# Designed miniproteins, single chains, continued (5), part 107

Each design is a single chain, and the fold is of that chain. pLDDT is the mean over its residues in the fold that is shown.

## One batch from the design tools (miniprotein)

Design m19714
Fold by ESMFold2-Fast:
Structure m19714 (fold): chain A 81 residues (1-81)
Amino acid sequence: SILDELLEKLRDALEKLDVPEEVAEEVLRIFRESVENGESIQTLRDRVRELLERHDVPESVADAVVTIVGLLHQEYLRAQA
């Protein structure tokens, strides 16, 4: 499915950015829940940023993750159109 493809892309990006596995799994769960529940892209970005801040992820890495999550969310919406 497109969702599974996007989750694999997100997992690969998180690994490349050296996001800890425990935090990466939380990001993947939030992404899945958000897109399946039809949450706004802004709500998804805010939830992911809050998670990364709680785990003391550097701001530069958090900004990259939030950007990638937003782009993948938009890709999901285009695939549903």
Scores: mean pLDDT 88

Design m19715
Fold by ESMFold2-Fast:
Structure m19715 (fold): chain A 82 residues (1-82)
Amino acid sequence: MSKAVSLLTGAAIAGIGAEVNARLGFDMEVDRRAAEEAVKETYKVDKKIGEEAKKILEKNLERAREAERERKEREEEERRRR
């Protein structure tokens, strides 16, 4: 249980890292793959914990995608200003 909780936390942190990288213009796909692998490892420990990790990852990845979209919108706005 403690090991599974640590793995779940790792997946959540990886998803947050993807959001930060998206806002800074870095490659979000690298962090997404790492987070997905962490979720798969959690499934090997317990399916219930794996489902929770998947839910947390999906929410964090959704936030990362929103951040990337906002960054692209900002770039378009800057182009229009210049």
Scores: mean pLDDT 63

Design m19716
Fold by ESMFold2-Fast:
Structure m19716 (fold): chain A 62 residues (1-62)
Amino acid sequence: STPEERFGQAYVRIMNERPELSDGIADPVDRVRVVGQAVVEQGLATQDDLDAAFKAYLASQA
């Protein structure tokens, strides 16, 4: 799997298992940052995977 695929799968998992991490965060960029950091802290993806996915997300919003 690509880093983006690996991160995306882990992100969805954390969102489903720990919805409280994203509750109350209105800004989608901040939401990706907070949940993405939790994915890395749980060992489900690397910091490089998060950085790559975040860069791709910001590019898609431009």
Scores: mean pLDDT 76

Design m19717
Fold by ESMFold2-Fast:
Structure m19717 (fold): chain A 72 residues (1-72)
Amino acid sequence: YKEEIEKLEKELENLRAEGTQRLQSLVDQAVASKDPEEQRRLTQEAVDLYREMQARIDELEKKINELKEKLK
């Protein structure tokens, strides 16, 4: 279980880093955009990405906690 925990913690760290970079890029593009339709689309993509990331983070954290509980 220790190796599985380490793998999941690494996946969580990578997901947070990659997702944060992608989310920030979309937000920055939306703020910089002078096209209202593009700004709206990018903002929606950022919201969708944030919700998807949050769900995946919660799932990984739950799995990590379940494995840690099995280790006592």
Scores: mean pLDDT 80

Design m19718
Fold by ESMFold2-Fast:
Structure m19718 (fold): chain A 80 residues (1-80)
Amino acid sequence: GPLSEEELMARAEEIRKTIEDYLAGKKTLSDEEFDALVREASEIIDRLTQLAIEKNDVELARRAVELGELLQAFIDKREA
């Protein structure tokens, strides 16, 4: 892929912070920005999950799960 594991982890952290700010009411997003972030986060979760399986990396798997749970909360807040 175009991103290294390190770059992928850095982008996952940026997405996490954006979602946390949105959930805290500190940031607003357009529908287009929301949809784009959901797509990007989903792709990153899939890639982190695949890397965790390939490397047998339980910490990487945990980070993928945490981002997935945060993404679900992000989607749930938009629906509310």
Scores: mean pLDDT 84

Design m19719
Fold by ESMFold2-Fast:
Structure m19719 (fold): chain A 61 residues (1-61)
Amino acid sequence: SAMFTAMAKKIQDLTARLNAGELTPEQARAELERWIEENKYSEEEKEIAFRALDAVLRHHA
């Protein structure tokens, strides 16, 4: 779906910036939260997005 495509691209963007040292884990979480709010995604969609980001952040712990 268009929503999951956009979400995947956002997670990919955040992942690239985390790996480049341009973004902290806290900044990535805050930016994802704002992005979800701006796009008016549901609580279920928000949970999916944060689970995806948490998987990425596990590799930076």
Scores: mean pLDDT 81

Design m19720
Fold by ESMFold2-Fast:
Structure m19720 (fold): chain A 68 residues (1-68)
Amino acid sequence: SIEELEAKLREKALELGASEEVIERAIRILRDTADSSLAGALLANAGLSKEEMDELAPLLIELSQLLQ
């Protein structure tokens, strides 16, 4: 479900060191636009490494697809 994917995204992003504010902004972008690339760019710009983003990318893409 969307709620389960959002929870998993929040958990993983927090574990990787993203702030709660940045995570909630990324989720809002996904809900408003369904744009996983824009949400991913926000997280990367907030300081997540390529390796950390590679862990989040599948969740961002799947959530984006369900929100379309």
Scores: mean pLDDT 84

Design m19721
Fold by ESMFold2-Fast:
Structure m19721 (fold): chain A 68 residues (1-68)
Amino acid sequence: SKELLEEALEEVKKLIEEAKKKGESRQEIVNKAHKYIAEFAKKHKLSDQEVLELGVRVNEYIREVMEK
């Protein structure tokens, strides 16, 4: 559902921000975020479309956070 994707996105954003604050590398942050998405998708049986949408939005947020 849309609400489930928004909840997942907000949790991943918090994880990305915490990892950056701790001084983790871009690669470590990317790996951590993708692992979370994969586990979340498996647990909640997300469709391929939902996984794609979540991945795009997460990658965009990582870029924004790391480019600043």
Scores: mean pLDDT 82

Design m19722
Fold by ESMFold2-Fast:
Structure m19722 (fold): chain A 90 residues (1-90)
Amino acid sequence: SVEELRRQYERALELAPKIVEEAKEYIEKNPDGIVEELENAGESPTGRRYQKRAKELIEKYGKKEGLIKFVEEVAKELLEAARRAVEEAE
């Protein structure tokens, strides 16, 4: 339902800043762990797209800064997709 999609979007808006901040802390402590998870995710079309983008950002900004920018971009993309789902259902 539209109401359920709206609740999911509102929850995503509340949680996204916290998830991003926790991801940044994890990247600072264990950046190679995130790289390993991304390499393991490469079997799907979405996983391959994320791997490619993460590599581009790492090359431009360095490993930690590139991963931080990647997490921020993915969070923005997911929030935008959730927002569009609500709009299309209304």
Scores: mean pLDDT 79

Design m19723
Fold by ESMFold2-Fast:
Structure m19723 (fold): chain A 79 residues (1-79)
Amino acid sequence: GELHVSEGTVTVGGRDMAVRSTRDVANPDRVLVEFTDLATGARTVVEVDGKAGRATVVESTASPELAEAAARYAAASGR
C-alpha cells in the first residue's frame, strides 16, 4: 500500500518532541506515531487505532510517565 508520512513538533508531558506519523492509505484508521524528545533523544513509538481513539505504546526508551503522555496525546489526536 501507499504510505503517507507527516512530520512536526509537539509539546507532550512538558517536553518538546519531534513527531512522525506514518499511515497506510489502504488502512487510514491505523497510524504509527514516533515521538522523539528533542533534548534527550528518547523515543516512544505508539500504534493508534483512529476509529476507536485508542493508542498502544509499542516501544519506548523514555520514562514510563512520558511514554504514557505520548500515548494519551496520540489517542486524543487520532479522533
Scores: mean pLDDT 79

Design m19724
Fold by ESMFold2-Fast:
Structure m19724 (fold): chain A 107 residues (1-107)
Amino acid sequence: MGKVTITIEDVSGGKISRPVAYAILKSDVTKLELTLTDKDGKVTKEVFENKSPKEIAVKAFELLSEKNPIKVTLTLTGPLESLKKAAEYLVKRVEALGVGKVEVKIE
């Protein structure tokens, strides 16, 4: 078990909702802590536990699409190697889209 925190800043228009959802699907995640900050500084925080990665991915996609955040922090808990691969996927997808800045912290 390990923890990976992924922070994405300067995002636009829900463009990251699918990449985030697919990263979660590949993560074998057991717990997700999701923090969203909108353009007005309003913070939304949700915690998903005891759900499949698929259910967590769907809920994350919906929240990102609805809230349209400018900053997203994902803290994933699960098998560390699986979480690292998910983080690598998300970094590459964010970079390929030309949106946001992404930082990863592994614990």
Scores: mean pLDDT 82

Design m19725
Fold by ESMFold2-Fast:
Structure m19725 (fold): chain A 96 residues (1-96)
Amino acid sequence: MLSKQEQKEYLNSLQNFLEQVKRDPRWKFLQPVIEEMEKKKDEYSKKKYPKEEVESVLTMGQTVVRNSDALQISPDDLKSLVRQIMEILYSLQGSL
């Protein structure tokens, strides 16, 4: 189980990732996926994810933003990653 400190740190990292995605013009095609997931916030706020899954998704999101690996990822895989990030983000918000 994640400690409250780890939940806060991971929540902050996932929020920073999502803000970068929302502000970057090359990620505009993700906007409909983001809006879809925002409508499902209450559903995911009640879910809990294992520490290993949270850390895996966070690492992949950070890799995509920091080293341009996103250019090698299919649009569908990137949409799936954004959904996973937002599911975990809402879960962590619901746990605090």
Scores: mean pLDDT 77

Design m19726
Fold by ESMFold2-Fast:
Structure m19726 (fold): chain A 78 residues (1-78)
Amino acid sequence: GDEALARQIREEARRDLEYLRELAKSDPEKAAALARQASQYYAEMARRFAERGHEVAAEAYREASLEFDQLAKELAAA
């Protein structure tokens, strides 16, 4: 269960990151704002899943949060 959910979370995050990288080509400010919002959302999900003992899913959400935070910083520095 949790391993399958973690794989789904990582795949969804990868697709959303690709979408925001494409959006950044035309609207980098909007892409950066959405990346910050996604990072916060994934951090909150990581906390909720960790509180319920779903450590594998929580780790996938933490990884996603960090990836979106990195993207937001890259876009803000451009």
Scores: mean pLDDT 87

Design m19727
Fold by ESMFold2-Fast:
Structure m19727 (fold): chain A 55 residues (1-55)
Amino acid sequence: DELLQQAKDLGIQGLTYIGHALGYLGKGDQQKALEYLDKAGDYGEKMRKLLKELE
């Protein structure tokens, strides 16, 4: 199912952004950490929307 694969890709991208946020937080760059967390949240919402379309 193409929608399931797209949802997985969005989830992986979201996790990647969380990794970047943690990296910036470790450097003391709170502003960039927050920006990447917001991006991760956006990808999580897109994944959730696609998964609901599969149900």
Scores: mean pLDDT 83

Design m19728
Fold by ESMFold2-Fast:
Structure m19728 (fold): chain A 83 residues (1-83)
Amino acid sequence: DVWEEFSRLVTTYVSREDLESLGEKVSEWLRRLGRPDLAEEAERLGREAQKKIEENKDDSQKVQDIKAEFVAELARLLAEGLE
């Protein structure tokens, strides 16, 4: 199940604060689904989320909000790719 694998990747990469790699992994799935447009957006979102975490590392609530927003956006892209 793609969503179970997504959940496992989220748990692994978000806890490591490696959002760029999470974006790259989801991007790989989107390219296999024939959606390079969504794949490029996933990679871009991962890079931007990684920068935001570095900029806000002294604000634990902001870091949690950035992680949650990024995961929600990746889930949206993956859902669109599966249509």
Scores: mean pLDDT 87

Design m19729
Fold by ESMFold2-Fast:
Structure m19729 (fold): chain A 82 residues (1-82)
Amino acid sequence: MELTVEDLLKLSPETLAKLIYLLQTTKLLSEEEKKKLGEELRKAISLLPEEKRREILEHLENLEELSEEEIIKIIEEELAKK
């Protein structure tokens, strides 16, 4: 999965929290892929206002039990909305 800072900025705080969780728990991505996506995530989060960063943290603390496949689908659906 290749996500740019611009793509990440299009995602809701809830979906960004799900993506962070996916990166921490997945074994499907290589360590290099996790590192690259983590760096893009860090850049995107740094560009968000404090209110949005707080929303991401709140969603991370209250994450539902979702499969990796469901998280990927949610990300793809949000990125497809123009």
Scores: mean pLDDT 76

Design m19730
Fold by ESMFold2-Fast:
Structure m19730 (fold): chain A 87 residues (1-87)
Amino acid sequence: DEIVEEVRRLMEAVEGPEAAEEAERAVREALEAGLPEEELRAGLRAAELALRLKPLAEAYRKTGDEAIAERGRAEAAALYAEHLAEL
């Protein structure tokens, strides 16, 4: 249940409530199909990293601003630290 709620919150914050409901349904279906929660959580962490870094990557691609690159590295490091703490 925790992973379903976490996916819903992430999708709601990024893509809105409709996308959150679809993501919740997809995660429940995957769990019912026997996909391990650990595998779903790893996928969620990868998606979270990609979603958080996307606007920074796009801004850096347009501007070349090193401060944006530094922020992206800090965000990635923080998410990797959170992932390692879960192991």
Scores: mean pLDDT 69

Design m19731
Fold by ESMFold2-Fast:
Structure m19731 (fold): chain A 87 residues (1-87)
Amino acid sequence: SSMEKERQEILEKNRPLAEEIADALLGAFILGDPKIKAEEAAEFWRSLSEEEREEAIRRANREIMEESAKRDNREVTEEQLERNLRV
């Protein structure tokens, strides 16, 4: 199966890691369910137009960034502070 191995190796090397992250994040964000299967999220995502995909990515990235900033700006729990102190 040389052809299959070669294609898989090339595809894996060229596969953007961002795509894997985006699929997971988009699945959780767009469907609003972190437990949703990535496959279902991907099928829904594929049904969207390119423009809708781009806007959804931008929106998801923005929401995730806002949530990340909110979590960091939220009152950091003592547990998180203690964990950060343990270097």
Scores: mean pLDDT 61

Design m19732
Fold by ESMFold2-Fast:
Structure m19732 (fold): chain A 65 residues (1-65)
Amino acid sequence: MKKEEEERRKRIEEVRQRATDAVQAYLDLSDAHEKAGDLEGAEAARRKMATVAEQASQEILELEK
């Protein structure tokens, strides 16, 4: 059982890492917009982060099944 659990954790971690990288990119984009005074652009980037997080959560849920 440990090997199957570790394999699931590995796949879940890969999804998390992919999502984390995407979220970080949108965080950087949001920060750049805020520094430029474009608060609406910053908010749009944050909404994309939320979408990535939701999709990752769904994929992780399916992997945990």
Scores: mean pLDDT 80

Design m19733
Fold by ESMFold2-Fast:
Structure m19733 (fold): chain A 115 residues (1-115)
Amino acid sequence: SLAAIEEAIRRRMEEVFELMLFHYKMYPDMPEELFLQMFAGALGEAAREVLREFFPDLPQEEIDKIAQEVARAALKAGRESLKQGLSVEEVLRKMGEAGFRVLLDAATKLLQQSS
């Protein structure tokens, strides 16, 4: 169901958020761009895990395409949030929200196309 997929996406995104916030506290001198790229990549990998769980017959090329769209949206949101002077926690949250939206939209479309 869409509700189960939405819950799984939310949980995976929160897990990645917590992990990245922990990494930032361990390595506060890490370059901002590198940190944003790492988090965007982690959100893309979380997207792959959700897609494999709920859409096991989805071709790998489509999984990779959606994961890349999630990562790109998150990276864009992160860069825009940094330019606005938001805190690192708020930047990471905005990145997670952008990734969540893209993945949920993709999952919704996939469910509408399933027989």
Scores: mean pLDDT 86

Design m19734
Fold by ESMFold2-Fast:
Structure m19734 (fold): chain A 63 residues (1-63)
Amino acid sequence: VDDEAVAEAFALMVRAIGILAIKRGEDPEKVREWAVRIASKIPGIDEQRARELADEALKEAEK
């Protein structure tokens, strides 16, 4: 398993959860905060990468 595969899986998960959360009336900012925190705890993903992945995934969900 490589770090890139883990990062991709994380991005897909955040996007799916983001869409569901927005559909249920959750605050997108809260979802973003959660996603960054979770990503930062995953080995192989640094804080900068985690923020970029979270921003990209949630931006897609907000469309």
Scores: mean pLDDT 70

Design m19735
Fold by ESMFold2-Fast:
Structure m19735 (fold): chain A 75 residues (1-75)
Amino acid sequence: PAEPLSEEELRALMDEAAAELAKEYKGAEKATSLLEKATAAALKLLKESANKTPEEQEAAVKITEQILAAAKKAS
């Protein structure tokens, strides 16, 4: 298992992923709205996992990736 990332590092990674998805996804206005919701949901999961085991934090990161992918697919 990987070492747990700091909350700021996780936010930065999600912001970068959201920005890249917005560039790739046509219809930037719609993509931005969906990515904002996906990012908020991911942050909520990470906050709930922050006081849990490193394994659960790693799972939250993977779920974050799935949430962002789902936002893109919803188009």
Scores: mean pLDDT 62

Design m19736
Fold by ESMFold2-Fast:
Structure m19736 (fold): chain A 76 residues (1-76)
Amino acid sequence: KRLDLEEFLALYLPTLANVSREELAARLNRHTGLRLDPAASKEELLRAAFAHFDTDGDGVLDEAELAALNRVLGLG
């Protein structure tokens, strides 16, 4: 399944509700090399993650990109 940014946020914000901003930023920074601010909102962190994993820049994440993101977030 492919997800656009809005669908991605709608699915992942509630899924990660029990994960702190600091833990989310730490997981993303550890696996992506991004320098994300741990004080940023979860939405800001997830928007940055979406942009990083949208490797072809088409504004959607395909199944392979979502699988990579899920591994980084500890969900797969």
Scores: mean pLDDT 79

Design m19737
Fold by ESMFold2-Fast:
Structure m19737 (fold): chain A 60 residues (1-60)
Amino acid sequence: SRYEELYKLALEYLEKNKEKLTNTKLSVEQMAKNLAKMADELRLSKEQLLALLDSFVADG
């Protein structure tokens, strides 16, 4: 499904950048699920999801 593709993309990206994510109460898996669900509901492309993930990681 589209959600599964978005989830895998978000999970791989966040795991590569997990050291930049400090003191979050959410696991990488839970963050990936939340971001993938949001992207699916908002009908974001994979490129738009990657831009969102870049922004999210850059802010810490």
Scores: mean pLDDT 78

Design m19738
Fold by ESMFold2-Fast:
Formats: C-alpha cells, structure tokens, sequence
Structure m19738 (fold): chain A 89 residues (1-89)
C-alpha cells in the first residue's frame, strides 16, 4: 500500500534528479539513459504488482514525474536532446 507508493515516489525523484544532473553536465547522456531505463523498469514492475486501488496514485506520481522531466528538457539544448536520442539507440 503506502510503502509501495513511497517507493514509486522515490524512484520518480531519482529520475528527476538524474535529468537535472544531466542538464548540469554532472552525468553523460549514456549514464542518464541507463539510470532512467533501470528505474522505469522497476516502476513498471511496481505498477503491475500494485493493487487496483493504489494504481491511480501511482499513475498520478508518474504523470507528475513526466511533467517535471518535460520542464527540465524544455530548457535543454538541441545538442543535449540529440545526445540522449543517440544514447537510447
């Protein structure tokens, strides 16, 4: 229940932190993509394991995380965005 939601929140914060660190030059695009992929895989597993009554809260957290990521990347250079696309191939 609450413990699972708390883990989802922590994973979301870790993803946002990785995006901020990438934008600030503290992470390479390859490091960023690896971190996000690993955490997104864990989030997908937690969502599938979650009881139906908890899924709306998880969906809300994921939507908020996606929005925060979009805000960070809206301020990224074209070169930074291209580096992420290349690293994700």
Amino acid sequence: GDELVERVRRLGEEIVKAAEDFREGKLSAEEFVKIVREKQEELARLYEEAPEEVRPEIEKILEETQKRMGEIFSKASEEQLEAIREAAL
Scores: mean pLDDT 84

Design m19739
Fold by ESMFold2-Fast:
Structure m19739 (fold): chain A 80 residues (1-80)
Amino acid sequence: SMQQQLDNLRGIARLVPQLSPESAVEAAISALDQIARVNPALRDITEEGKKRLEEAKDSSPEEIQKIINETIARLEAAVK
């Protein structure tokens, strides 16, 4: 369900400080791909999120977590 995939993405955001930046980015991108598969109408939001995450793979855990949380907020607003 959409709720389960958003919960999974929230879980990844919480774990970011315990992961390498590369692993955190890969996990978040995988979760965004799953969201787009379930709801293709959200693809523009998930693709923007993936692009920002890929560009942030050498960034701090705080920056990666911020991108994930901002993407979650956009997805939640789009779903209502």
Scores: mean pLDDT 85

Design m19740
Fold by ESMFold2-Fast:
Structure m19740 (fold): chain A 72 residues (1-72)
Amino acid sequence: EVYLDDTGQAFMKSLGATKERYTANEAGLLIGEKAGSSESPEIKLSPEAAKLLGKEKVSLEELFDWLSQHVV
């Protein structure tokens, strides 16, 4: 299994995720589920998440690319 690094874990916590440590696969599933409930192709980030990514809104592709850079 591939786990998120500290930055990736901080992103998951900024989304209100309560698990101690997320794998990349678990993070992808959670994000996909949240995005699937939205009519928008872009995901609005919380202020904490926006600070981590440097953007207020991201596409699913951009978010998955960013997460792939934050794995151990």
Scores: mean pLDDT 75

Design m19741
Fold by ESMFold2-Fast:
Structure m19741 (fold): chain A 64 residues (1-64)
Amino acid sequence: MSEETFEAIKRDLAEAARKQGRVDEAERFLNMTEEELVDYISQLLKEAVDKAIERNKKRVELEK
């Protein structure tokens, strides 16, 4: 990929939020700076990983 555009990522996130009825979040995404978007994505990835690990640990505990 020869060019990275945070604007495209913001638009995709805004569209997804809008489809879920979260218009306020869609507007927030469109107004994010590149730094804010990177921080937001990093935080989401960390939370997704942490939740996956926690869910997997609970699943292993239930699989006797």
Scores: mean pLDDT 71

Design m19742
Fold by ESMFold2-Fast:
Structure m19742 (fold): chain A 89 residues (1-89)
Amino acid sequence: SMELVKELEELIEKLEKSKNPMAQLIAKVLRKALEAIKEGNLLEAEIWLGMARISLGVAKLTNSLSEEEIKLIEKALELLDKLIEEAKK
């Protein structure tokens, strides 16, 4: 869905504009996942999605993200899962 892609791009852009280096790092990983989806490389997209999940887990353990940044990342991960599912159909 083009609508899901736009929503995801807006979430990634908000994270990229954060002054938090951890939020910026996770945004880069999320952007790589989105670009892989756009290229039809679902295996690469799933690898980057897995990396983003690990990075979020580490950031939660180290208290490296604000509550708002965590919510933005969790929403982006949800949208990436939906885009990968739709691309498999």
Scores: mean pLDDT 89

Design m19743
Fold by ESMFold2-Fast:
Structure m19743 (fold): chain A 101 residues (1-101)
Amino acid sequence: AEEERLEKARELLKKALEDAGLSVTQFIAVAIDIAAMEFAGLPREVAYLLMALKYSKNEEIQEEAIKMLSEITGVSPERIKKLIEENRFDELVAELRRALA
């Protein structure tokens, strides 16, 4: 289950980055952001899903990432969606960290 979630989160991130058409430099920035989130205490699957939401505008990818984040953290899908729509990404990261503490 946990290993399956990590693999699914990785696949969603991969699809999100492909959808966004990122350059090599932007891809490196994503990797740095993921490392920073892991250093701050977020699980790797959560970091992957957050980056998928940050970079993808694809509705299917966003819905799946929101659902998985809600299942992992207990934060409601509606709350996650609202924070993303309002560009409150840093607050979303902080709430997910608090939920997992």
Scores: mean pLDDT 83

Design m19744
Fold by ESMFold2-Fast:
Structure m19744 (fold): chain A 81 residues (1-81)
Amino acid sequence: MTMEDAVYMAKLMQHKDPVAEAKKAGLNGKEIARLIGHLWAEVLSGVERAREIVERAGLPEKLAEEVIALAEFAEELRSVS
């Protein structure tokens, strides 16, 4: 459920205007906010989840590296608690 929403939002982020593309697909503001929330919840939960999103969404290399780096940073912050 949350992973499918995260992958869908990640695919939208490849467009020049992801929010406009989502609205064109018939999504309202509440639905877009939920998808964004699910994307970041999954990415920040761990590197394995971030890699799954990158692979399933087919993110370009540069964007994939940025998403994975953010997940790695979040894991490092958790390890110091």
Scores: mean pLDDT 79

Design m19745
Fold by ESMFold2-Fast:
Structure m19745 (fold): chain A 96 residues (1-96)
Amino acid sequence: GPPGPPAPTITLSATSAKVGQTVTVTVTAPEGASAAVSISDENGNVLASGLVAAGETVTLDFVPTEAGTYHVSAVGVDADGVGSEPTSATIEVTAP
């Protein structure tokens, strides 16, 4: 297919946390493509999501209530509906 837009950027305040500790997730969409971001648990349950307008940055504050591995994923989509490569990050959460 045609080349997609650049992938969104994900920045985490921490890659590990304790239950109840806030992790700030910062997502930047590339110019010309909006981005969808989600935070899910190990079972794929989406716990938080957001939309980022093209060229914009959004922050999500995530406070885990349970220990486990959490996945942050973001995908850009341009005006023609062409998707980017996905960007992902992992947060390891342990009991306090």
Scores: mean pLDDT 85

Design m19746
Fold by ESMFold2-Fast:
Structure m19746 (fold): chain A 91 residues (1-91)
Amino acid sequence: AEEEARALMERALAGEISEDELRRQIRALVARLGLDDAVAALQKLPASELVALAQAAADAGDYVRFLVVLEAILRRLEEQKRRAKEEEEAE
């Protein structure tokens, strides 16, 4: 799991995978590891706390934890986009 998470991050930073492919692979990894509840809990934290947790995970070399925090951030951003679109469609 950690080697897979690290390889995924290295490929993303090298520009070898698209944002959509990265998102899909992160979601698949989270689901496979049974971490969806952990991601949901993290989504409720303030933005500053999520940034601090991502930094701490990166500093520790814990790429699985880093990707879990990143998925929480991505899900929160997607929920904000969905809400904005619904408000636009309601008008």
Scores: mean pLDDT 76

Design m19747
Fold by ESMFold2-Fast:
Structure m19747 (fold): chain A 81 residues (1-81)
Amino acid sequence: LQQQIDEINAGMDIIQEGARAGLSPDEILANVFKVISDPRVQKMVEESAESMKENYEIGLGVLETALATTKTALQNLLKAA
């Protein structure tokens, strides 16, 4: 559980830093998948990829808000399982 939470946190940090650095959504996602080893976390990222790209296109502030909400939701799902 803690390892999966740590991987979610690391992935969120990579998305936020990549977006601030001006990386494309595809480059950011490639970097996220390099640090995630848990298959459940990988699946969650894959399923969220399309919505993350949409939020990125709207703007950095929208993406950061969506990431905070997603992080909380994913952590709650892992704790409930």
Scores: mean pLDDT 72

Design m19748
Fold by ESMFold2-Fast:
Structure m19748 (fold): chain A 89 residues (1-89)
Amino acid sequence: DEEKKKKEVEEALEKLRKAAEIAREIAIKTAGEEAAEELLKENTKNAEEVLIKEGVSREYLKKNFTDEELLDLVTLAKMLNVSVKEIIE
C-alpha cells in the first residue's frame, strides 16, 4: 500500500529529524558550532551526489527539498532498502 508506505516514511523522517536535532546539539556542545555546521555540509553534499547518481536532477532537489531533507531522504532509503526516487514519487 503506497499510502501506508508514505505515512511510514513521514513518521521515520520526523524521528530522524528529532534524532538529528539531538545529535547536532551534542556536536555543538562538544566540538562547537562551526564543526557541527561543517559536518552537516559534508553529509548533505554526499547525499545530493547520491540522489543525482540515482537520476534525480539537482534543480529538482534544490527547488523541492532543504539540505536537511536531502540527508533524511538518503538515510531513510538506506534504512528501508529502497531507492530515494521511490520515496519522493
Scores: mean pLDDT 65

Design m19749
Fold by ESMFold2-Fast:
Structure m19749 (fold): chain A 67 residues (1-67)
Amino acid sequence: DKDALRAEAIRHLQLASSYLQQGNYQQAIEHAQKAIDLARQAGDSGLEQVGQQILQQAQQKLQQQQS
């Protein structure tokens, strides 16, 4: 069910955004990746794009913390 996949993608995007706001960049990355995978399975390029933006921001912030 593509609607169920979209709903799960949205939940993971919400979690990714929350972890990003908290500075928990590793968990933000994990949830953003799950959202992207679910969005792709649903055929929802808009949700995939949002997930990709969160993923890129979280990866950049994580690298800044480790460097």
Scores: mean pLDDT 88

